# Designs tried in a protein design run: designed miniproteins, single chains, continued (3). Part 108

Each design is a single chain, and the fold is of that chain. pLDDT is the mean over its residues in the fold that is shown.

## One batch from the design tools (miniprotein)

Design m11978
Fold by ESMFold2-Fast:
Structure m11978 (fold): chain A 61 residues (1-61)
Amino acid sequence: SANQAHAAAVAGAGAESAAAGTGEARDKWLRYGQLAAQAALNGDDIAAQRYGRLAGEASRA
């Protein structure tokens, strides 16, 4: 459901922060890409745009 999907997106952001290592641009790109897609499916355009931007930056690194 939309509410469960929204909660999953928020939980994903927390897990990303807690699990954040260093120097793993490819892994961060994949992770942020999934979070952006999930947020878009939830209708959370702000979160989708934010994660999409982070994924783009990670892919350039």
Scores: mean pLDDT 65

Design m11979
Fold by ESMFold2-Fast:
Structure m11979 (fold): chain A 86 residues (1-86)
Amino acid sequence: MNKNGVVVNLDLSSLKDGDKLKLSFRGPMGTLPGVIKKIESLGGKVESLSTDGSLGVVTGIPGTKENIEKIADILPPGTIVTAEKE
């Protein structure tokens, strides 16, 4: 998916009810700390944030198309998201 300058490396058509996702973020430096808490509020847990605020990992996000679209709306343009099913 590509939305609002955010690239999500996930086949949305593969998502099934009950899927949980591990999301790895690579964004502009300093940007992720301002948004990661809002992403965590979708039902995930923050596993890591880099010191420069460019890299982050959240696990346990409910794997719905709606949540992925909300995440793309939250993240700054230029962010790449790699999503894996847990």
Scores: mean pLDDT 78

Design m11980
Fold by ESMFold2-Fast:
Structure m11980 (fold): chain A 89 residues (1-89)
Amino acid sequence: SSRREAILKVVGLVLRMIGAMLDGDVEAMREAGREMLELLREAGASEETLRRLEELFEKAIEAFEKDKDIEKANKYLTEALRLADEALS
């Protein structure tokens, strides 16, 4: 089903985001976040959920890029991943 395919793609994007963060690759983090938002939109996530996810990704990138605070970035990403999981459940 399209929902199962979306879940598998989200798992792949989570791994890409983790790899990008470990490498300090902010552009790769942005790309993975955009792809995840598009997948969740296609899977039927609400506009409110997508807006919240976009905010969390932006905050994670800012914490990592500007503040150089990987722990703070991880907290925002963890919240985003929980919200994405809830949206697909």
Scores: mean pLDDT 79

Design m11981
Fold by ESMFold2-Fast:
Structure m11981 (fold): chain A 100 residues (1-100)
Amino acid sequence: MKREEIKKLLDELVEAYNELLAAELRRAVALTLLRRGKDEEEARRLVEEEERRIEEARRRIEELLRKLGIDPSTLTPNEISAFILRAMKDPEKVVEELLK
């Protein structure tokens, strides 16, 4: 795999991870509204919508990891998060590690 291709996949991975975090935050807010009994039907719909977005983001992350030559089934959620955070902080170093 070429350096430019790895860099592009890492950028897409970071984007998918940010989408996951945003959806998890919105889901947490909607669950809080449900627990408080405020706008229950709308809050329930928002929870279901964000749960779908979380599933889509997780599938996207797994697909991108496989394209990078990483088997997501061998990693814990924390290991996946740590890898993506490293890619955010130092993408060039992660690219060099994946080229070996």
Scores: mean pLDDT 85

Design m11982
Fold by ESMFold2-Fast:
Structure m11982 (fold): chain A 117 residues (1-117)
Amino acid sequence: MEEAEKLIREGEELIRQEKYEEAVELYRKAIELAEGVDEELKAEALANLAIALARLGKSEEAIEYARKAVELAPDNVAIRGLAVGAVAMALAVQRGLPITSENLVKLTPEALSLLPG
């Protein structure tokens, strides 16, 4: 699982560099490595994938992966936080709103309502 964790960290660095397509590729590889081995690590990779997809304007796909992340790790507060962020970003993009802290905070209640639990 160290390789999957490394891919997630490298993907997070790519997100910081606004290299969203490259981040998607690393997160998809991390998901494949975690499949059937580590469900929480898979959930973390799914939540990070959702963030990258939201940044790329793939809002419906981002919401679906965020939901899957929470379903796999419902009690993991960090993964839920990532998923909420991804859904808020996706909603902002769908509504033509800039992805700003103010807009994401305003969309947080609706983002929470779209996630399991």
Scores: mean pLDDT 89

Design m11983
Fold by ESMFold2-Fast:
Order: structure tokens, then C-alpha cells, then sequence
Structure m11983 (fold): chain A 69 residues (1-69)
């Protein structure tokens, strides 16, 4: 069995990983929204929409909710 300090470290690591996934997802959504709000090529817009979708999936996977617009 894991020691108490190892259990705490593992739990912190798992929580930090979930937070990291949520932050990454949020950053992807923000980057995509920024690109879509500015003058962008068709390729850049497609990439931005993909980033938003991937970001939303990461947030859902992390257990956070994204409010519908």
C-alpha cells in the first residue's frame, strides 16, 4: 500500500492533471474565439473551430461544465 504522503501526492497529481486539462481546454476555446473575432483565412477559421471543439471536449473530460451560449 502507498504511504500517507504518497497517497496525498497521487491525489494532488490527479487533481492538478484535471485542472491542467480544464485550463488547456479553456485556452483552446479562447484562442479559437479570438481568431474567429479577427480577420482570418478560411484555413485559420477551420483550425479555430477545431480548437474550440477540442477545448470543449477537454473541459468535459476534466469534469468541468461549459455553459451554453
Amino acid sequence: ELSESEKIAKEIGEELRKIGDGVEGYLKIERGRKILSEEASEEEREEAERDIKEGEELIKKSGFEVEPR
Scores: mean pLDDT 74

Design m11984
Fold by ESMFold2-Fast:
Structure m11984 (fold): chain A 66 residues (1-66)
Amino acid sequence: SESTLRVAKTLASLTAVEAVKEGKTPQEAVDIAMEKVREQFPGLSEEQLEEVREMARQAVDMVLKS
């Protein structure tokens, strides 16, 4: 559902940002976030997972530019 996708995007963004703050590279941080999303939301399509990954990547980029 659209609601599930929004929750997944929020979880991924927060997880990726925290991982970068803990010293992970941007790529590692996004991968950690996507692993967590796949575990908690196994019903998401690959297209929805790509949207979630893009949101996590954007969140990491914003933190690094600040």
Scores: mean pLDDT 86

Design m11985
Fold by ESMFold2-Fast:
Structure m11985 (fold): chain A 65 residues (1-65)
Amino acid sequence: DAKKYYEKGKELFKQGNYKEALKYYDKAIKLDPNFGEAYYNKGLAYKKLGLLNQAEGYFELAKKL
């Protein structure tokens, strides 16, 4: 389930494992391409990694969903 991958991604994010969190958010999005919360949290993970341009792109995408 998309939600199960998303929840796992959030757990990894809370642990500071942003790169692994991104993999699980991507799995959630693959199952549910309209999962706005997964795009938003993908943006937060990119922001934590210092990839600000990628983060902005995902925040804008999340707003449109």
Scores: mean pLDDT 89

Design m11986
Fold by ESMFold2-Fast:
Structure m11986 (fold): chain A 57 residues (1-57)
Amino acid sequence: SKKEEARKLAEEIVKEAIEGGLELSNEDIARYVSEKTGVSFEEALKIVEEVKKKYGI
């Protein structure tokens, strides 16, 4: 599903940001995820927030 693909992409980006010591905003990640997967910006933003919370960020 688009939501499942969006979650995988968000997780990948968050992991890369942590490993690289990069500070990426939720909005920047959500915009990219929305554009690539076709989920709405609001849905992508919620997914990014869930992923970051899971990683203690």
Scores: mean pLDDT 82

Design m11987
Fold by ESMFold2-Fast:
Formats: sequence, structure tokens, C-alpha cells
Structure m11987 (fold): chain A 85 residues (1-85)
Amino acid sequence: SAHTRAGLEALAAGDYETAIAHFREALRADPGNEAAQKALALALNRAGRVEEAQRLGRLFKELDPDGSGVFSEEERARVAAALAA
């Protein structure tokens, strides 16, 4: 997505807060985007927001334990709520 690309560019530039914002938007649109999930975790850890990275990682593993990338409408709502917090 455009947000995933913009987030990766910001991450490469060391602009972690901008990267986080873009990856959150990418995951709000497609929570099954594994590249955006991994990139968000990296950006959060680089920004020192380790507990948020761990919390989101646990949520994604809970909702998609087999890595299918398939999320129900209810699971998408839970991801959106977690990304907005």
C-alpha cells in the first residue's frame, strides 16, 4: 500500500513517529499485511515504545495464530481499536 511504502521510507530516514503513523494506517486498511506488522514492531522498538510493540504483537498472534492474514470484521475492529490507543 501507499502507507506501507511511505512508512518504510520514514523508517529508513530514522523518522520513527512518521513511520508508526503510516504503518498504523496500512494495518487499519489491511491487518493481514505481515510486512506492515513487522515494520510497525521495528519502528515502535526503535522509538523506545517496547510495551506497545509487545502488546500489538500479542494481539496479532491471538487473532491470526496460523498467519493466514485473514481477519473477520470483529477482529478488524479489535485491531483498529488497538491501533487508535
Scores: mean pLDDT 86

Design m11988
Fold by ESMFold2-Fast:
Structure m11988 (fold): chain A 86 residues (1-86)
Amino acid sequence: MTVVVTLKNANVGSRIAAVGVGVSAVLEGGEARIEVKGDTLTVTSTGAGETAVRDAVGVANGTRSSGGTATVTRDGDTTTVTGTGG
């Protein structure tokens, strides 16, 4: 599966959690790329398993709980999380 997490203006905890999604994907035999551009953090994972997908949903829920906004979309084997604030 492919998992993409994009966070803008996120707190340090949410950013660490997003990096954790990439770590889970690697531990499941996949690959991860982490990119930081200004206030935006993007974690792109390929070959990800169910743990990385659950962790990505957790990032969305954590962002919302911290006062930010987040969306989770699934299109086939791709899970995309986009969050702002928190």
Scores: mean pLDDT 86

Design m11989
Fold by ESMFold2-Fast:
Structure m11989 (fold): chain A 79 residues (1-79)
Amino acid sequence: DPTRRLQELGEEVLRHIEEARRALEEGDYEKAAEHLRRASELLEEMARVAEEAGWPQEAVDSLRELSRELRERAEELEE
């Protein structure tokens, strides 16, 4: 079930984003970057699942774009 798999992956993405937020509040930029990288990886997996399920290319591209943005933010935190 692609819908259920995407929901599960989305919940994992949100968990990692929330953990990154908490790490930022504590000044732990390394931990925040780690969680943002993990969220980026999960968004790439969501894009693959959506593409395989025949979702519109626009939706797949949006997931990949968000993945790239989170990866770039993680790199910025390590500067």
Scores: mean pLDDT 87

Design m11990
Fold by ESMFold2-Fast:
Structure m11990 (fold): chain A 72 residues (1-72)
Amino acid sequence: SMLSEEQLEAAREATEKALEIGEKSEDPEKALEESRRIVRETLRRAGASEEDVEETSEAVERRVEEIIKEKE
């Protein structure tokens, strides 16, 4: 699976927002849920396949989890 240029830009922007949520959130469960929502919604709006949405969402979620663990 491969994202288009537009979808890659959308993924980058969504990832940056998700990481910021993870860094600033006081609630790890809400941070993870919001991060998943932002990534999935942004990529779906950009026309990414469900496979690409799932793969990107999972990768971002794992990175957000690491940030949350480092804060706690």
Scores: mean pLDDT 77

Design m11991
Fold by ESMFold2-Fast:
Structure m11991 (fold): chain A 60 residues (1-60)
Amino acid sequence: MKLPDEEEINRAFIDMLIGLAKAAGNEELAKRLQEIYDRGVKEGKPEEALNEAIKLLKEE
């Protein structure tokens, strides 16, 4: 068993949030979460992207 790095943990966490949004029937939120994270990964700032996604969820 290999302990995941922070990057892997952040990805697993966002995947879980996206899955929960889809399960709740909020596909629009799920798409927004995915888009924010994908952009952050491309910019080399996945941690900032994750924080932005969490802020979006708190606005609910």
Scores: mean pLDDT 73

Design m11992
Fold by ESMFold2-Fast:
Structure m11992 (fold): chain A 58 residues (1-58)
Amino acid sequence: GSIYGEIQREAHRLRQEILRTGSDSSIQRGIDVAQRGLSDPLSRDVGRQALDFVDRFR
């Protein structure tokens, strides 16, 4: 799929994982997805929302 769709699906999945487990590994993966989203103009909104979500657990 498109990079946008992949980042969106991965961000959603990681959001659920972080809510369920709260693990450092899941949080680090959330940061990675947010950074990739922010680097792609088409995925900036998903990246920002993922970063905001992860920031709640810092």
Scores: mean pLDDT 69

Design m11993
Fold by ESMFold2-Fast:
Structure m11993 (fold): chain A 65 residues (1-65)
Amino acid sequence: IDEKTFIADVSDSMKLMAESVQKLAEKNALSKTPESEREKVREKLQKEREELLKKMEEKKKEAIE
């Protein structure tokens, strides 16, 4: 009901904030990396983000059950 809707909305806001921080971190890392290495660094950061999101989803499912 209303409480569930509010929690979902707050969760979405937190996710957007985390994505914003991640984007800034990626931009900062790329600015310090030579062009030849930038693609490698970007792929590494993306993989780390996917692993983190996967871990958070597992934790969320555990809490629901």
Scores: mean pLDDT 69

Design m11994
Fold by ESMFold2-Fast:
Structure m11994 (fold): chain A 58 residues (1-58)
Amino acid sequence: YIDDLFSEDPEVQVEAARRLGETGDPRAVGPLLEAFLTSKDPEVREAALEALRRIGAR
């Protein structure tokens, strides 16, 4: 799923971010932060930020 964060398909990137947020794996924080900072798709950035909040709230 971390690999899917860097897919060329924004839909795949959004799905990967949501899954990582749901699993709450702290190891996903770095990849999610990178996706948030580098993605040009606002939906991908929002999904990555929401996933980061969910992991940080645990």
Scores: mean pLDDT 76

Design m11995
Fold by ESMFold2-Fast:
Structure m11995 (fold): chain A 69 residues (1-69)
Amino acid sequence: EIEEYARKAVDALRQGKEDEALENARKMAEIIDKELGKSTPEEIDKRAESIVNVLKQALADTEALRAAR
């Protein structure tokens, strides 16, 4: 499931394991690609990198919200 890969990617980012986060994001991108049609490996890589950046931002925003309490 896509959400399982998202959780693994977030956990990897929290541990500083960007390679593992990117691998899980790539699996998310592959699932999305199968639903949308065909993408090149380069397009999947760009999508995976974008997913990692979004997750990094979401993690930072969540930490900021907790600090505000």
Scores: mean pLDDT 75

Design m11997
Fold by ESMFold2-Fast:
Structure m11997 (fold): chain A 55 residues (1-55)
Amino acid sequence: MNEEARKLAEEAGRAGAAGDREKARELTQKMAEVGGLSPDEANRLGAEAAIRLGG
């Protein structure tokens, strides 16, 4: 995953931890588009980032 996609994953994780589920979903979709990932892969990475950030 490139650095742009990783930054979007971390931002999605932070949004999820803050309870902003709509923003988290939007950022996860953006990450998929930038990283060339499938929706399932993007969702897994977003969830992993949220766990890593304690959320």
Scores: mean pLDDT 71

Design m11998
Fold by ESMFold2-Fast:
Structure m11998 (fold): chain A 55 residues (1-55)
Amino acid sequence: MAPTLEEIRAELLARGMPESSVDRLLAEMERGRVSPEQRRLALENWLASLDAAAR
């Protein structure tokens, strides 16, 4: 399922990513006109990185 930018922001913040980093990444996605599937892949990659790096 393709997440909205709001859902991506909420999920990354819930996982402990800094707000400034989340806002920057979302602004880049919005500017780049990434597809819904690319947004989903980006979210999955970020979540996997957060899960691997810390608790």
Scores: mean pLDDT 74

Design m11999
Fold by ESMFold2-Fast:
Structure m11999 (fold): chain A 66 residues (1-66)
Amino acid sequence: SMEEKAKEIAEKVAELVKKGDYEGAAKLLKEAIDQGIPGSLVVKYAEELGVDPELLEKLGVRGVTS
């Protein structure tokens, strides 16, 4: 399901952010959005995992249009 895919991606993004790999996190978010997974849903689950949603919005969601 879309929800399960978003959660899996959120977990990987959270791990990358924890390691300081912001570029990897941004690329993974872009790929998820390109595959039709809502960036807002990934951000929601990552926030539940302790990641700052403002940081994720800055890194991933904006990268799709730049």
Scores: mean pLDDT 74

Design m12000
Fold by ESMFold2-Fast:
Structure m12000 (fold): chain A 79 residues (1-79)
Amino acid sequence: KVFVIGEKVEVDEIVKYLNSLKIPAQGFTELTEENLPDFVPGSTVIILPSAKVDPAAIEVLKKFKVKIIEVESVNEAIA
């Protein structure tokens, strides 16, 4: 129930790490209204510095009761 948004290489690394901890994770290179996944309440969205994010998509996420985490580095995303 973790969604990671950023550059493909960074996202793939974080998703692999989370899955190794038995945490279901899915990666995206950008966040737009058209490509929003089916969020469930209690999901976490991690936004990497490399991510291309539409401000309108952030407003939609706030309505889904998801936790949004904007990180400064890949290391923060896996801490």
Scores: mean pLDDT 72

